# Designs tried in a protein design run: designed miniproteins, single chains, continued (4). Part 43

Each design is a single chain, and the fold is of that chain. pLDDT is the mean over its residues in the fold that is shown.

## One batch from the design tools (miniprotein)

Design m13570
Fold by ESMFold2-Fast:
Structure m13570 (fold): chain A 85 residues (1-85)
Amino acid sequence: MVQTVQQIRNSISDSDVRTSFIYRFAVVQYLQSQTGQTPTPDQIRQAISNPDVVNSVNNVMRQMGMSDDEISSGVSRSNQSVSSW
């Protein structure tokens, strides 16, 4: 089953963990929309180093109801852990 952002918000009480999962989901969805394929960890790492891609992903997360602070926190944490995705 594909988890929706609302299901993630309801199932994960830790806001930082929830934000990280939502950010991962947004990055994957953005890259799939551009390439038509599931992105590799290396593609995700390259994408998050590109400010234009990051801005597009941040806009998706804002549309999903995330604040700029949650987005900033999620980006920083995901950049540290991206090699383990």
Scores: mean pLDDT 65

Design m13571
Fold by ESMFold2-Fast:
Structure m13571 (fold): chain A 77 residues (1-77)
Amino acid sequence: SKEQEAARYLTAAAIAFIGGDEQTAVELLKKAYELAKDNPELLEEIARFAERMAQLSTDPEVAEELRKIAEEARKAA
């Protein structure tokens, strides 16, 4: 399902972020967001994850993109 695919992308984003590939994490999170647009619970998870990644990010451009993803996900939820 789209929900299961979105959850897999969210997991992949977490792995990429922990591994230090913050740009790949953002791209994977955007894919999770697009697939999760009709699932408020998953959108809230994406928003919380994006907010936390933004706080931990060492790249200000990545942090800004993550904050925008969080805002869009909360608006869609």
Scores: mean pLDDT 85

Design m13572
Fold by ESMFold2-Fast:
Structure m13572 (fold): chain A 57 residues (1-57)
Amino acid sequence: SAAAEAARARGDALEAAGDYRGAAAAYGLAGLEATKAGDTEAAREAFARAAEMAAKL
């Protein structure tokens, strides 16, 4: 979905900037939006990315 894509892009930008807390939140939102759209693979990947960012905190 466009919402999941936008949240993922936001997460990527925050990760590149070193804002791991912001990136974790954005990837989490991307996972939630993907889940609402029924895209289980995109949701799994986004939530895994969120967990990776949180682990850097």
Scores: mean pLDDT 86

Design m13573
Fold by ESMFold2-Fast:
Structure m13573 (fold): chain A 73 residues (1-73)
Amino acid sequence: IVTPLREIQNGNYTKAQEAVLRQVVDKGGGTTDLSNIITVLNDPNATDAQVKAVSEQYKIPEQLLKEAIKEAR
């Protein structure tokens, strides 16, 4: 299984998505955390509660998470 950090470095994500994933890694998030965040970013129906929970857990701005979700489409 390819290391999530290497996939981020290869630029397969939007600028906002890359910033979110790097912040998760910087806060000590592992492979499971990154997989869960990628799932949320690729879900256009992600709830405000899910976005807020991720924002609070990893100290990521809610606006950045919303932009990452929007750009995924």
Scores: mean pLDDT 69

Design m13574
Fold by ESMFold2-Fast:
Structure m13574 (fold): chain A 86 residues (1-86)
Amino acid sequence: MLEEARRLAEGYLQAEKDRLENEDDPVKVAASTLLMVGYELEMERLLEKAKDPEVKAEIERLWRETQSRVEKLKADYDAEKKKLEE
């Protein structure tokens, strides 16, 4: 369960990186966006299956940290793009 959560989190982060790096390719952006939605749904399903409160808390912490990393990655990318457009 924790190992599956880590794989989902890593996939989610990688999908955002791929989406940002390929922002000029609408097909790749759409594909990466769908993958991210898939990872979010699988993570929610995993949390619903987690019966051990300690395991659930660790998965929730991992997911929160991963979402924070994705938000920072996008913010850093948007800031860098703004510099290039100025």
Scores: mean pLDDT 81

Design m13575
Fold by ESMFold2-Fast:
Structure m13575 (fold): chain A 77 residues (1-77)
Amino acid sequence: MRVPRSMRDIELEFLGMLLGIDPATVRELLTDEQLEEVRKLMLEELKKDTATKGKMSGKEFAELVHEIARKAFEKVL
């Protein structure tokens, strides 16, 4: 039977990709509580200026998401 990946594993892989860090390293640096805080901070930033974000190209939006992830990670550490 195929074991589905947990949401936490998906979030760690995504965060590692956004930060350019190996997901295993992210897992070692962040507790579950810190990962939740990073997600919360990213979500709050993504909710801001939605009209402007909606006009961005996929590349511009991806670059913005990378910057938001980096700032959230630095704030939680």
Scores: mean pLDDT 71

Design m13576
Fold by ESMFold2-Fast:
Structure m13576 (fold): chain A 77 residues (1-77)
Amino acid sequence: SELIEKAKELEEKAKEAEKKGDNKKAAELYTKAGSYYEAAGEYEKAIELYEKALKLDPNDERAKRGLELAREKLEAA
């Protein structure tokens, strides 16, 4: 899956940013990875990454919205 491949690339970049202490960049990258997993129907994995992004940047509005929508989709499945 192209979406899952992109999500994995973004996860690896997020881990590297986190390792360097760039929590804001890591949160942005985890949020992007979560959105690709969500688009692929991998809602549980998307939730995990959005929660990880919010731990690093609690004010990330994209991660908050992504988490809300991914949880809603999991309930509908």
Scores: mean pLDDT 87

Design m13577
Fold by ESMFold2-Fast:
Structure m13577 (fold): chain A 45 residues (1-45)
Amino acid sequence: MEEEEIDEAIELLRKQLESARTLGNTGAVDRLEAEIKRLEELKKK
């Protein structure tokens, strides 16, 4: 994956995470946090 695309995906997921936290959707919060962490790890490679 292109590094720029990874950064954009992380930004989008962070916005979704904020919305999920506001709504109290714990399942979505856990999923989004896991996805963000995976993309951060990919960015390091």
Scores: mean pLDDT 80

Design m13578
Fold by ESMFold2-Fast:
Structure m13578 (fold): chain A 63 residues (1-63)
Amino acid sequence: SLIEKLKEAIENNDALTVRKLSEELAKKGLKDEELLELLLENRLFAQARLLFPDDPRIDEALA
């Protein structure tokens, strides 16, 4: 799945693939809870806001 490919790209520090897959997932409205946690752990806040725009955990992680 696209979610699984994005998780692999995050684990491999593949910034270009992370950006492209995050945009694709946002267009399709696809997301899961583990993906948000992984994005926040890796400080990928722009991608987290793109996929989870109203999630307060992003603002808490930036505080």
Scores: mean pLDDT 81

Design m13580
Fold by ESMFold2-Fast:
Structure m13580 (fold): chain A 62 residues (1-62)
Amino acid sequence: GTSMSVDPSNPLVAEGKALLAQGLAVLDTATNAAEANKGIGLALRGMGLLTEAELQLRRSRS
């Protein structure tokens, strides 16, 4: 049978990677604690999206 669980580009993965990269870039340029915290937040959110995408795939492949 056909399955809709296949994600050809995984939009959550793409978005998560983009946020992670942006967070790391902010951290690299951070000169203040507030800027560093924003970068950390973006990176953590990116990781969260990546984790969610992996969990969704795991549920589909269970």
Scores: mean pLDDT 74

Design m13581
Fold by ESMFold2-Fast:
Structure m13581 (fold): chain A 88 residues (1-88)
Amino acid sequence: MTPEEALEIAKKLREMAEEARRLAEELRKQGKEEEAEILERMAELAEEAAKKLEEAKEDGKKAEEILRETQRELAELQREFARVRAEE
């Protein structure tokens, strides 16, 4: 991974975090607090990952490791979100 690629991914993660927070606000207005909390955790994870990628931008292998771990954690939260949504 190049520094340019790491910064582009970080930007996309920040955009994802903004979208997740917006959706969380909408869900809270509907009384779907548990779903909203999961989206807020996804937003926090994405923001933290973006910061870590920017810090590791000159270390391509470390940036790749951060991205892989972040993708795994986001997938777990997405599964949790889908499960909660299916139960409501």
Scores: mean pLDDT 84

Design m13582
Fold by ESMFold2-Fast:
Structure m13582 (fold): chain A 74 residues (1-74)
Amino acid sequence: MIYEPVDPKKRAEALERVKEIAEKHGEKLPESIEKALLGPTRIDVEVAILGIAATFVKNPELARELVEAVEEAL
């Protein structure tokens, strides 16, 4: 279900990990992706994943690492 709730602790862990990875690579995480990761449903997480891929299209390895961090925290 696209409105399926996501555990708040897992969302917080995903956001923290994604921010840390982006900062280590000298990239800034957009506020839109941060808001999506803090969203209460699975559709918000999917929006965050798409946003990561779109934002870091010129660095596909970083995009992959960020997406994997979100998927692992779920």
Scores: mean pLDDT 76

Design m13583
Fold by ESMFold2-Fast:
Structure m13583 (fold): chain A 96 residues (1-96)
Amino acid sequence: AREEARAVLEEMGPEYAEMALRTGERLGKKLGLSPEEFYKLLKQAALQNIENRKTVLGETIDKLLEISRNTDRLLRERGEELRQKKLEAVERHLKE
């Protein structure tokens, strides 16, 4: 029970696993739950959190890719602005 809960929590990191187990043990005692029942609930909550984290990570990657594309577009637009200014400078020189 405890070892199974720890193994699932370790997926979220060893420091998180240790903190969650300590907090869980204190909360379980306060709620009058058996250790086995509490570790089952903790394991289920951890599995759901891992699934939610996978979704959030995917969204974060998509957002970073969008920022990258927007940066490339801005650099392209800036290049066009500089080209326009150079063309205007040449046109003024030719009119002199």
Scores: mean pLDDT 67

Design m13584
Fold by ESMFold2-Fast:
Structure m13584 (fold): chain A 74 residues (1-74)
Amino acid sequence: SLEERVRELEELGKTASKEELAVIARQLVQLGQQAEKQGDLELARRAFELALEFAKKAGDEETAKEAEKNLEKL
């Protein structure tokens, strides 16, 4: 399920390198968009919030801005 995938990425992010966090953040943005399309706004918000956190930790400003814009649209 999308919820299980978001949870798996959240767990992986706890021990990830900066490079891995950037990849995880981008995947979380994609999962958040999928959750939004399915009408799961709570899961979408969680995925985008995690994406923003991980993107900031990774120094990935582009992904952080994308996650923030998606949160504002919810």
Scores: mean pLDDT 88

Design m13585
Fold by ESMFold2-Fast:
Structure m13585 (fold): chain A 69 residues (1-69)
Amino acid sequence: SSADEQQELIEKAERIIETAKEINTEDAKKAVELAQKAIELAREGRLEEARELLNQADKYLVKAAIEKL
């Protein structure tokens, strides 16, 4: 259901935010911003746009993790 998708997207975005907050880089900050916007869009029922931003957030999180190494 849409409600199940919405909750799953929000939970994934929250995990990205928690992980990114521990990394003090510009890519980590972008990951947080994109994930926060994805939560907003998901709550509005804009699930496809939320998924797209969440995919972008995940890419920035991966970059941030590599930069931290």
Scores: mean pLDDT 85

Design m13586
Fold by ESMFold2-Fast:
Structure m13586 (fold): chain A 56 residues (1-56)
Amino acid sequence: MDELIKEAEEFRKKAEEYYKKGLEALQSGDQDTAIEYFKKAAEYAKKARELEVEAK
């Protein structure tokens, strides 16, 4: 149970990191890179949520 919570926290951290990278790419005018980072951020956020639901 605790392992799932820690794994969810790591995925949330990854989601935050990729989201920030996406925003930076968007500000630099690299829309394709921004989209890829936002996709990764969304995927990690989804995985974190799934683990949080499983840990309940």
Scores: mean pLDDT 80

Design m13587
Fold by ESMFold2-Fast:
Structure m13587 (fold): chain A 95 residues (1-95)
Amino acid sequence: SPEAAVQNAIVFLQQQVTEVEQVKNYISGLESLSVETRTQLLRQLQGTEEQAEKLKQQALAAASSPELVQQLNAVYQKLLTSLSDLQKLVQQKSA
């Protein structure tokens, strides 16, 4: 059902937000990154995370919205891309 699809998207997005929080905490402790680079990366992730949380709250207030599912998927894809780029940067700095 559309409502079940929204709930599944929220759960999946929440899992990604949790993973991003773990990565943010890790990056915050990386002294090998400049303060400027670290601040920029954390700010980018924080912005995407805040947008995801806002959409999650809107979805919880709405019964079955295809538009909200589409918006959640778009934010989720943006979050995955940001996380992937960050993980690559961390791997490069750790090598």
Scores: mean pLDDT 68

Design m13588
Fold by ESMFold2-Fast:
Structure m13588 (fold): chain A 72 residues (1-72)
Amino acid sequence: DKYAAMAANVEKIGDLALKRLEELGVPQEKIDKVRELFDKAIEAYKAGDIETGRKYLEEAVKLFTEAASEAA
C-alpha cells in the first residue's frame, strides 16, 4: 500500500495549499490549475508512476508559489 500512502500524503498537502491560496484571495482560475496538477500527481502515485507523480507535484508547487507571490 506504499503508493496509496504517497497519494494520500499528496492529497493532504494539496488540500492545505489550495486552502492557503483561497485565504490569499488568489483567483479561482489559478486555484483550479493548481488543483488539477495535484490531482494528476495523486492519480500517478495511485498508479505507481512515481516519475509522473513527482513531475506533476513539482509543477503544482511551482504554480502554487507563483500564485501565492502574485497575491502577497
Scores: mean pLDDT 85

Design m13589
Fold by ESMFold2-Fast:
Structure m13589 (fold): chain A 88 residues (1-88)
Amino acid sequence: SALERLQERIRAYWQALMDYALAKVDPNASPEEIAAAQARYDALLPEMERIFKALELVLRGKPVDEIAKETGLSRDEIEALREAIEKA
């Protein structure tokens, strides 16, 4: 489902962030390991910024079409975010 895909991408972002943070605080981590972790995190950041923006707009009660135009997320993904919020 769209919700499961969103949850998977959010988990991937948190994992990439944690991997990067752990690499940065490990004095034995190689520069290549740190660079690889940073690259993975950086690659996911624009998508997560769009997801967080969409979440904020959903919470503010913005219409789906406006959110889709501002974030580039699909209608199905935006509806999934709405359903998740309503069930929380």
Scores: mean pLDDT 84

Design m13590
Fold by ESMFold2-Fast:
Structure m13590 (fold): chain A 82 residues (1-82)
Amino acid sequence: DDAEKAVEYLVNAIIALQEGNYEEAKKYLKEAIKYLEKAIEKYNNPSLKEVLETARKALKALEEGNYEEAKKLLNDLMNKDF
């Protein structure tokens, strides 16, 4: 399931960020975005679109060196009930 793969990569990105592995976190986040896009193409789910938007913002924050903002965005996703 593409949505399950996206969640797996999001969790791995959060763990990598907490460990200070920012390049690995970017890699996992890019994979999460890829699987979220595939899941949205197959299932018209507004919750997945919101997750995708937040994942894209987190990736941009990482690329800009704003690691604390990226952590906040991804942690907020993990505490959200879908």
Scores: mean pLDDT 80

Design m13591
Fold by ESMFold2-Fast:
Structure m13591 (fold): chain A 80 residues (1-80)
Amino acid sequence: MAKEEVARLAAEAARAYAAGDRERAEELNRRALELMERAAKEAGENSEKVLKELTEAALRAARDALLAAGVAASDLAPLP
């Protein structure tokens, strides 16, 4: 399911970022964005709703991964 895969990629990107591996974080974020774009295109009239749901899932997964890695909650963007 696209939502779970996007969340997984976002969490992996966040962990890579926290570890200082910027190149890996950027690659994983790019893959997540490509998957989100494909899912939105496949959704047709529901593309906006699907993008919102995938974005929320990605942000939540990234936030959870960063918190687990020791990033302070105050340094994270608020959830939509």
Scores: mean pLDDT 77

Design m13592
Fold by ESMFold2-Fast:
Structure m13592 (fold): chain A 65 residues (1-65)
Amino acid sequence: TLEILEKALELLEQGNVAGALAGLREAIEVDPSLREPLEEAIRLLQEGRVEEAKEILRRLIEKLK
């Protein structure tokens, strides 16, 4: 799960929102306990709020270390 989230963050830094969305959906399937924060990140990305979505991912990655 951590590796999937780190890759999604990297994709967002590259401007690949579609790739990041696919990765976040995969992360929810692998670890359903992360559904709430990851669905929030997906919603923010769909609204074009990329920096706010990245902050959620950074916070979540830090907690999973």
Scores: mean pLDDT 84

Design m13593
Fold by ESMFold2-Fast:
Structure m13593 (fold): chain A 77 residues (1-77)
Amino acid sequence: NAAKEAASQAVEDELATQLEAINAARPHMPPAEYYRAVADALETAADKFEALGDTETAQSYRNLAERLRKKADELAA
Protein backbone atom coordinates (compact mmCIF):
# COMPACT_ATOMS: atom_id res chain seq x y z
CA ASN A 1 0.00 0.00 0.00
CA ALA A 2 3.03 2.29 -0.38
CA ALA A 3 1.50 4.05 -3.39
CA LYS A 4 -1.69 4.96 -1.50
CA GLU A 5 0.32 6.07 1.55
CA ALA A 6 2.52 8.29 -0.65
CA ALA A 7 -0.55 9.71 -2.43
CA SER A 8 -2.29 10.43 0.91
CA GLN A 9 0.84 12.17 2.20
CA ALA A 10 1.01 14.27 -0.99
CA VAL A 11 -2.61 15.42 -0.46
CA GLU A 12 -1.81 16.30 3.19
CA ASP A 13 1.33 18.20 2.10
CA GLU A 14 -0.63 20.13 -0.57
CA LEU A 15 -3.34 20.99 1.95
CA ALA A 16 -0.76 22.12 4.54
CA THR A 17 0.93 24.37 1.96
CA GLN A 18 -2.42 25.89 0.90
CA LEU A 19 -3.47 26.47 4.53
CA GLU A 20 -0.11 28.13 5.32
CA ALA A 21 -0.61 30.53 2.39
CA ILE A 22 -4.20 31.28 3.46
CA ASN A 23 -3.11 31.85 7.09
CA ALA A 24 -0.33 34.20 5.93
CA ALA A 25 -2.95 36.18 3.98
CA ARG A 26 -5.51 36.15 6.83
CA PRO A 27 -4.66 39.62 8.29
CA HIS A 28 -5.24 41.13 4.81
CA MET A 29 -8.51 39.30 4.02
CA PRO A 30 -12.14 40.01 4.91
CA PRO A 31 -13.05 37.38 7.58
CA ALA A 32 -15.67 35.71 5.34
CA GLU A 33 -13.11 35.29 2.51
CA TYR A 34 -10.65 33.65 4.93
CA TYR A 35 -13.18 30.99 5.98
CA ARG A 36 -14.29 30.39 2.36
CA ALA A 37 -10.65 29.96 1.27
CA VAL A 38 -10.03 27.38 4.03
CA ALA A 39 -13.28 25.56 3.14
CA ASP A 40 -12.29 25.46 -0.56
CA ALA A 41 -8.88 23.97 0.31
CA LEU A 42 -10.50 21.34 2.55
CA GLU A 43 -13.06 20.37 -0.13
CA THR A 44 -10.28 19.98 -2.72
CA ALA A 45 -8.36 17.72 -0.29
CA ALA A 46 -11.58 15.77 0.46
CA ASP A 47 -12.14 15.10 -3.27
CA LYS A 48 -8.56 13.77 -3.55
CA PHE A 49 -8.91 11.55 -0.46
CA GLU A 50 -12.22 10.19 -1.81
CA ALA A 51 -10.49 9.35 -5.12
CA LEU A 52 -7.89 7.42 -3.06
CA GLY A 53 -10.66 5.45 -1.30
CA ASP A 54 -10.17 7.29 2.02
CA THR A 55 -13.86 8.13 2.45
CA GLU A 56 -13.52 8.63 6.23
CA THR A 57 -10.89 11.41 5.89
CA ALA A 58 -12.83 12.88 2.94
CA GLN A 59 -16.05 13.06 4.99
CA SER A 60 -14.21 14.61 7.96
CA TYR A 61 -12.82 17.39 5.75
CA ARG A 62 -16.21 17.94 4.06
CA ASN A 63 -17.88 18.31 7.47
CA LEU A 64 -15.26 20.87 8.53
CA ALA A 65 -15.64 22.76 5.22
CA GLU A 66 -19.43 22.96 5.71
CA ARG A 67 -18.94 24.43 9.20
CA LEU A 68 -16.50 27.03 7.84
CA ARG A 69 -18.86 28.00 4.99
CA LYS A 70 -21.63 28.53 7.54
CA LYS A 71 -19.25 30.71 9.58
CA ALA A 72 -18.40 32.72 6.44
CA ASP A 73 -22.10 33.23 5.66
CA GLU A 74 -22.73 34.46 9.24
CA LEU A 75 -19.82 36.93 8.95
CA ALA A 76 -21.06 38.18 5.54
CA ALA A 77 -24.61 38.79 6.84
Scores: mean pLDDT 87

Design m13594
Fold by ESMFold2-Fast:
Structure m13594 (fold): chain A 60 residues (1-60)
Amino acid sequence: SDYIGRDAKEVAKELRSKGYYVRILPASADKEELIEQYKNQPNAVLIFAEDGVVKDVVFL
């Protein structure tokens, strides 16, 4: 995808500039639990990163 392999802070800044609510989270975190936690946040985007590199992005 267009975001995977990029710097997580750079991707977060880009998405925040477009009006998204962005959280950078560890790639080792419980993805399902975090999706449930943020599902009611308007325009939420979860970036899962390892060593500052994007491994996955979930648009909510």
Scores: mean pLDDT 86

Design m13595
Fold by ESMFold2-Fast:
Parts: structure tokens; C-alpha cells; sequence
Structure m13595 (fold): chain A 86 residues (1-86)
């Protein structure tokens, strides 16, 4: 319950463009529920907006490790790798 509340707060902040705050709430959600693939994916999205491409790659890789069929995370991982490679 509390992990999902932090996840939803992160989503709200991300939609408002408050990326640093969104990342903090996603990290709080992960601390309570480390097995929710969507939170790692959303953390990757916010890290991409912050230009933290190496950290975004790690977040997307964790999302895929938890859910190997997470198509959106696989697409975003390739985008993060391209951004990192320039």
C-alpha cells in the first residue's frame, strides 16, 4: 500500500515536470517494494529527463530483470543506450 502511494506520488510529480522530486518518491517506493518492475521503469524515465543516462540504463535493466516481457522498458533501454553512446 505505502509503496504504491509513493509510486503514484512519483507519477504525479513526473507529469508536473518535477523530475528530482519524482525520482525521490520512486526511490522511496523501491525501498518498500524492490520487486515492482514499473517503478524501476518510471525511475528510468525521470532519470532520462534529468540527463542521467547511465543511471537510467541501470533502472531499465532492473525493470526488465523483474519483468522480461516489459516491452516499453526494452525500448527505453535502447533509447538510453543511444543517448549514452551519443
Amino acid sequence: AEAEEYHQKGVELYRKGKYEEAAKYYQKAIALDPNFAQTYHNLGLVLMRMGKYEEAVKAYEKAIALDPNFTEAKINLENARKALAQ
Scores: mean pLDDT 89

Design m13596
Fold by ESMFold2-Fast:
Structure m13596 (fold): chain A 109 residues (1-109)
Amino acid sequence: MEELKKLEEEAKKGNVEAYVKLARYYFSQGDFDKALEYAEKALEIDPNNVDALTILAGIYYARGEYEKAYELAKKAVDIDPTNPVARSLLAAIAEKLGKEEEARRYAAL
């Protein structure tokens, strides 16, 4: 896809948003390996990027790596407590880890 090639070129120039868009695209396609690669590259440029942290947490959640998903989603919520995607994901992860009170807290926006 020409649009993907342009996005990859923008990302290689240090555009963190382009890496986030690539990660989100591959996540939507079920290509978790590429989604992981691009989300990690976004975090190399901006370690506090809430979108990249949320995508990474979603990938680890999909893979059943709940403790790693929890740390990433918790960091995203700590940076932006009002982000609905990060909060919903953290609530779902907390449920998987048996953290009932925390799951209830983050499910309410």
Scores: mean pLDDT 85

Design m13597
Fold by ESMFold2-Fast:
Structure m13597 (fold): chain A 72 residues (1-72)
Amino acid sequence: ALSTQEQLEKMIEMEKKALEELKKKGAPEIEIKEVEVRIETLEENRDDKSKTLAQVYEEMAKRVEELRAELA
């Protein structure tokens, strides 16, 4: 089984790959920014061993919600 840190690292890699593909497709700016916010949140929490994976996901979801609210 993957450790929490290995899971976070894998998710960061997958999200960075998705970001590259979205930019290549000329995806809407909002979609690109949402992925950027997810990557940033995951990277910030990668070094924090005190947070659970669930807490990291909650923070990520909250930041994406705030981004969407700014554009409404």
Scores: mean pLDDT 79

Design m13599
Fold by ESMFold2-Fast:
Structure m13599 (fold): chain A 69 residues (1-69)
Amino acid sequence: KLEELREQLEKTKLQLAENANARDIEGLQKVDSEAEELKRQAESLGDEELAKQAQNLVDTSRFVIAKLS
């Protein structure tokens, strides 16, 4: 359901912030994978805004990983 995806998006945002603050590259890679899956599910449901939010999480996690590497 869409509500479950929104809840998962919020959890993934929290994990992104926590792992970025901890400089946990493995945790950030997990966030990247989870955000990509959220994007695919949002796209399958036709929710363009949710898909865009998930893409922003992918972009941000990759940016932070590159900065820490």
Scores: mean pLDDT 84

Design m13600
Fold by ESMFold2-Fast:
Formats: structure tokens, sequence, C-alpha cells
Structure m13600 (fold): chain A 86 residues (1-86)
């Protein structure tokens, strides 16, 4: 696994999934879609489809945003992304 720190913007899709754009501190951009869960005051976005700088990668990701409320659509939050390569 590999962990990145950065910022994330989240957007709710009509099917109830979420689109995530994550910009790592080194400027690498990750995009993904998935579902969320709340645990211990943190929002976990489970990403099953991932792109790195616009290119599809064979990986899953878990994006963590701290807070008691769901992130607002289109707003940017400090986040941590953990990738698992397949």
Amino acid sequence: TKTYKGTATVTKLPDGTWHVTFTADDGTVFEGTGTWSLKDGKFYFHLTSLKLNGKEIDATGVLVIEGDKLPKDGETYPATLTLTLK
C-alpha cells in the first residue's frame, strides 16, 4: 500500500456514488468513484475506479476526510489517500 497526503474535492452522483478528485502534496492528481462510510469521526470513501493524472490504474483507494458531517458537494477538504495496487 502507498499513502498520500493532500486535498480532496467530492461530488455526489445521481446513483448515490461519489466522485473524488484528490490532489497530493506533490501535485499528483487522482480521480475515482465509490461509496462512503463513517467511522470514529472520519469519512472513508472507498474508491473502486481510479485514475492517476487522467490515466486509468488497476488499483483501489481509500480516501479519509475527518468530520462529523458529509463533505459538501464541490468543496475541498484536507484528506489522506491510501492506494492498494492489484
Scores: mean pLDDT 77

Design m13601
Fold by ESMFold2-Fast:
Structure m13601 (fold): chain A 68 residues (1-68)
Amino acid sequence: SKKEKLEKLAEEYNADPRIKAEIVGDDKLIIEVEDDPTLITAIALRLIGDYPDFKVEIEGNTIIVTAK
């Protein structure tokens, strides 16, 4: 399900001490990255490529992922 995919992504990114990932509701994942624009860009591009049905938005040091 979409929620299971978001939960797996949250677990994956929370393994990195520079990243805090939190699920909001049942369709949104918030990924907060320490001030590293290269890492933020790399994560966003990977998500856009691997999860084309998800909406990926960047707001400063935060990546917002919304499932359909």
Scores: mean pLDDT 84

Design m13602
Fold by ESMFold2-Fast:
Structure m13602 (fold): chain A 65 residues (1-65)
Amino acid sequence: STDFSSLTGEEAADAIEKEVGFPARITYVDENGNLRQRILTSKDDILNFLKENPKAKITRVERVY
């Protein structure tokens, strides 16, 4: 299993697309240290999420359907 917390940007997006697929639920720690969840439907959604949340640490990724 891939440790998504060790990956950044494009590497995280590629790993989620290839190993999990979409739609995917990510669990992440935000800039304030709070656990959050989000459903992402494409690689572009992941890249946009990471651009908007540059301090987010993805701790878990799972397929939702």
Scores: mean pLDDT 79

Design m13603
Fold by ESMFold2-Fast:
Structure m13603 (fold): chain A 59 residues (1-59)
Amino acid sequence: ANVEEASKAWKEALEALKAGDIEKAKEYTERAVEALSGDPAAKERALQEAKELIEKAKK
């Protein structure tokens, strides 16, 4: 399902971000957003979750 695919992509984006691979992180983030584009509510939740993960990874 789109939510599962988006969740997996967000997780990979976070791992890439923690590893300092900004290019990979951006690629996975774009894939996650595209997977949720057909469900605005799920997209909003994923963006909220991504903001929290990015905030944590900024350290």
Scores: mean pLDDT 70

Design m13604
Fold by ESMFold2-Fast:
Structure m13604 (fold): chain A 57 residues (1-57)
Amino acid sequence: SDAELEELARRLGISVESVRNILKLLQEDPALARALMRKEGVSEEDIERLLALAEEL
C-alpha cells in the first residue's frame, strides 16, 4: 500500500524510504523503534498506525 506509506510520510514530514525503514525496524526491534520515533516527535497515534502496518507486512 504505497498510498498509505505516502500519507504517513507526508504527516510525519519524512520520506517514504524513511517510513519503510521504520517499519523494518518495528519488525526487528519494536522497543528501539518506539524510542527513536518518540525522539523524532512522532505522535503515539502514528506509532500505533506504524505498528499495525508492520504486523500486516
Scores: mean pLDDT 77

Design m13605
Fold by ESMFold2-Fast:
Order: structure tokens, then C-alpha cells, then sequence
Structure m13605 (fold): chain A 120 residues (1-120)
């Protein structure tokens, strides 16, 4: 049902957010390893969300995914910016570049969901 798919979306977003926050806070990981792991988690999340969007085949549901994904990404970007302030200049620049890449990825994913919703 659509309600079951909504619950799955909420669970995926919450799990992804927790995993990303865990990676950001893992002092055993280099800044490069953090960037790689977060990129992998974001790619896995967007692929799963796209599959659920196709299963739902509903424009209002696509907009629901878009709004929740944007909210999660804004929270993660805020945490990345806060973390960058505590790092060396070199590591902060790597993390800031990653934040810009995440913003671009988010823009592209949101645009894809919006286009799919308009065609339904």
C-alpha cells in the first residue's frame, strides 16, 4: 500500500541520516574516508528512493519524498559546515568541497523527482 511505502521511505531516511552522522563523528576515519562513505550512503539512499517512487507511481508521493530528502540533506549540510569549523584548513577545504558536491547531487535528484511528478 502507499502507506507502507511511506513508512519505508521514512525508515530509509532516518537510517541514512544516522549512518551519515556516525561517519561524520567517527574520529578513526580520515576526511577522505568520511567523504567516500557518505557519498556511498547518499547514492544508495537515492537509488532506493527512486525504486520506491517508481513503485508508488504517484505525483504527490514523489513530492513527499522530495520534501523529506531536502530536509534531511539541509540538516546534514548544516552538520558538515559545523564540523568544518573544528578542522585544519586543509581538511575543512576538502569537507566544504564535499558539501558543494552534495548540494549539486541534491539539486539533480530533486529536479529528477519533480520532472517525474509532472509527467505522472
Amino acid sequence: SLEEIKEKVLQLLEEAKKRIEDVLNDESLSIYEKRKKISELVNELTLELEELALEANDPDFLLFIKELYLKMTEEILRKIEERAKTLSKEDAEILKKFAEELKEHTKNFVEQLTEKAEKL
Scores: mean pLDDT 85

Design m13606
Fold by ESMFold2-Fast:
Structure m13606 (fold): chain A 60 residues (1-60)
Amino acid sequence: MFTVKIELPSEEAAERAAKEVKEKFPDIEVEVEGKTLTLKSDGDVRRLIGAALIAIGEGL
């Protein structure tokens, strides 16, 4: 299992990022706690990295 934690500048940014990741990467488990997103995958780490980059983009 691969896990990535991303801290975004606001709770609104975290919620937007979570929605985008769930839409584009439905196989990735997404958890939101305040400004922090936790992404988990048992599969391809490259796919998890792609999801993390999209989440960061939504937070900018």
Scores: mean pLDDT 79

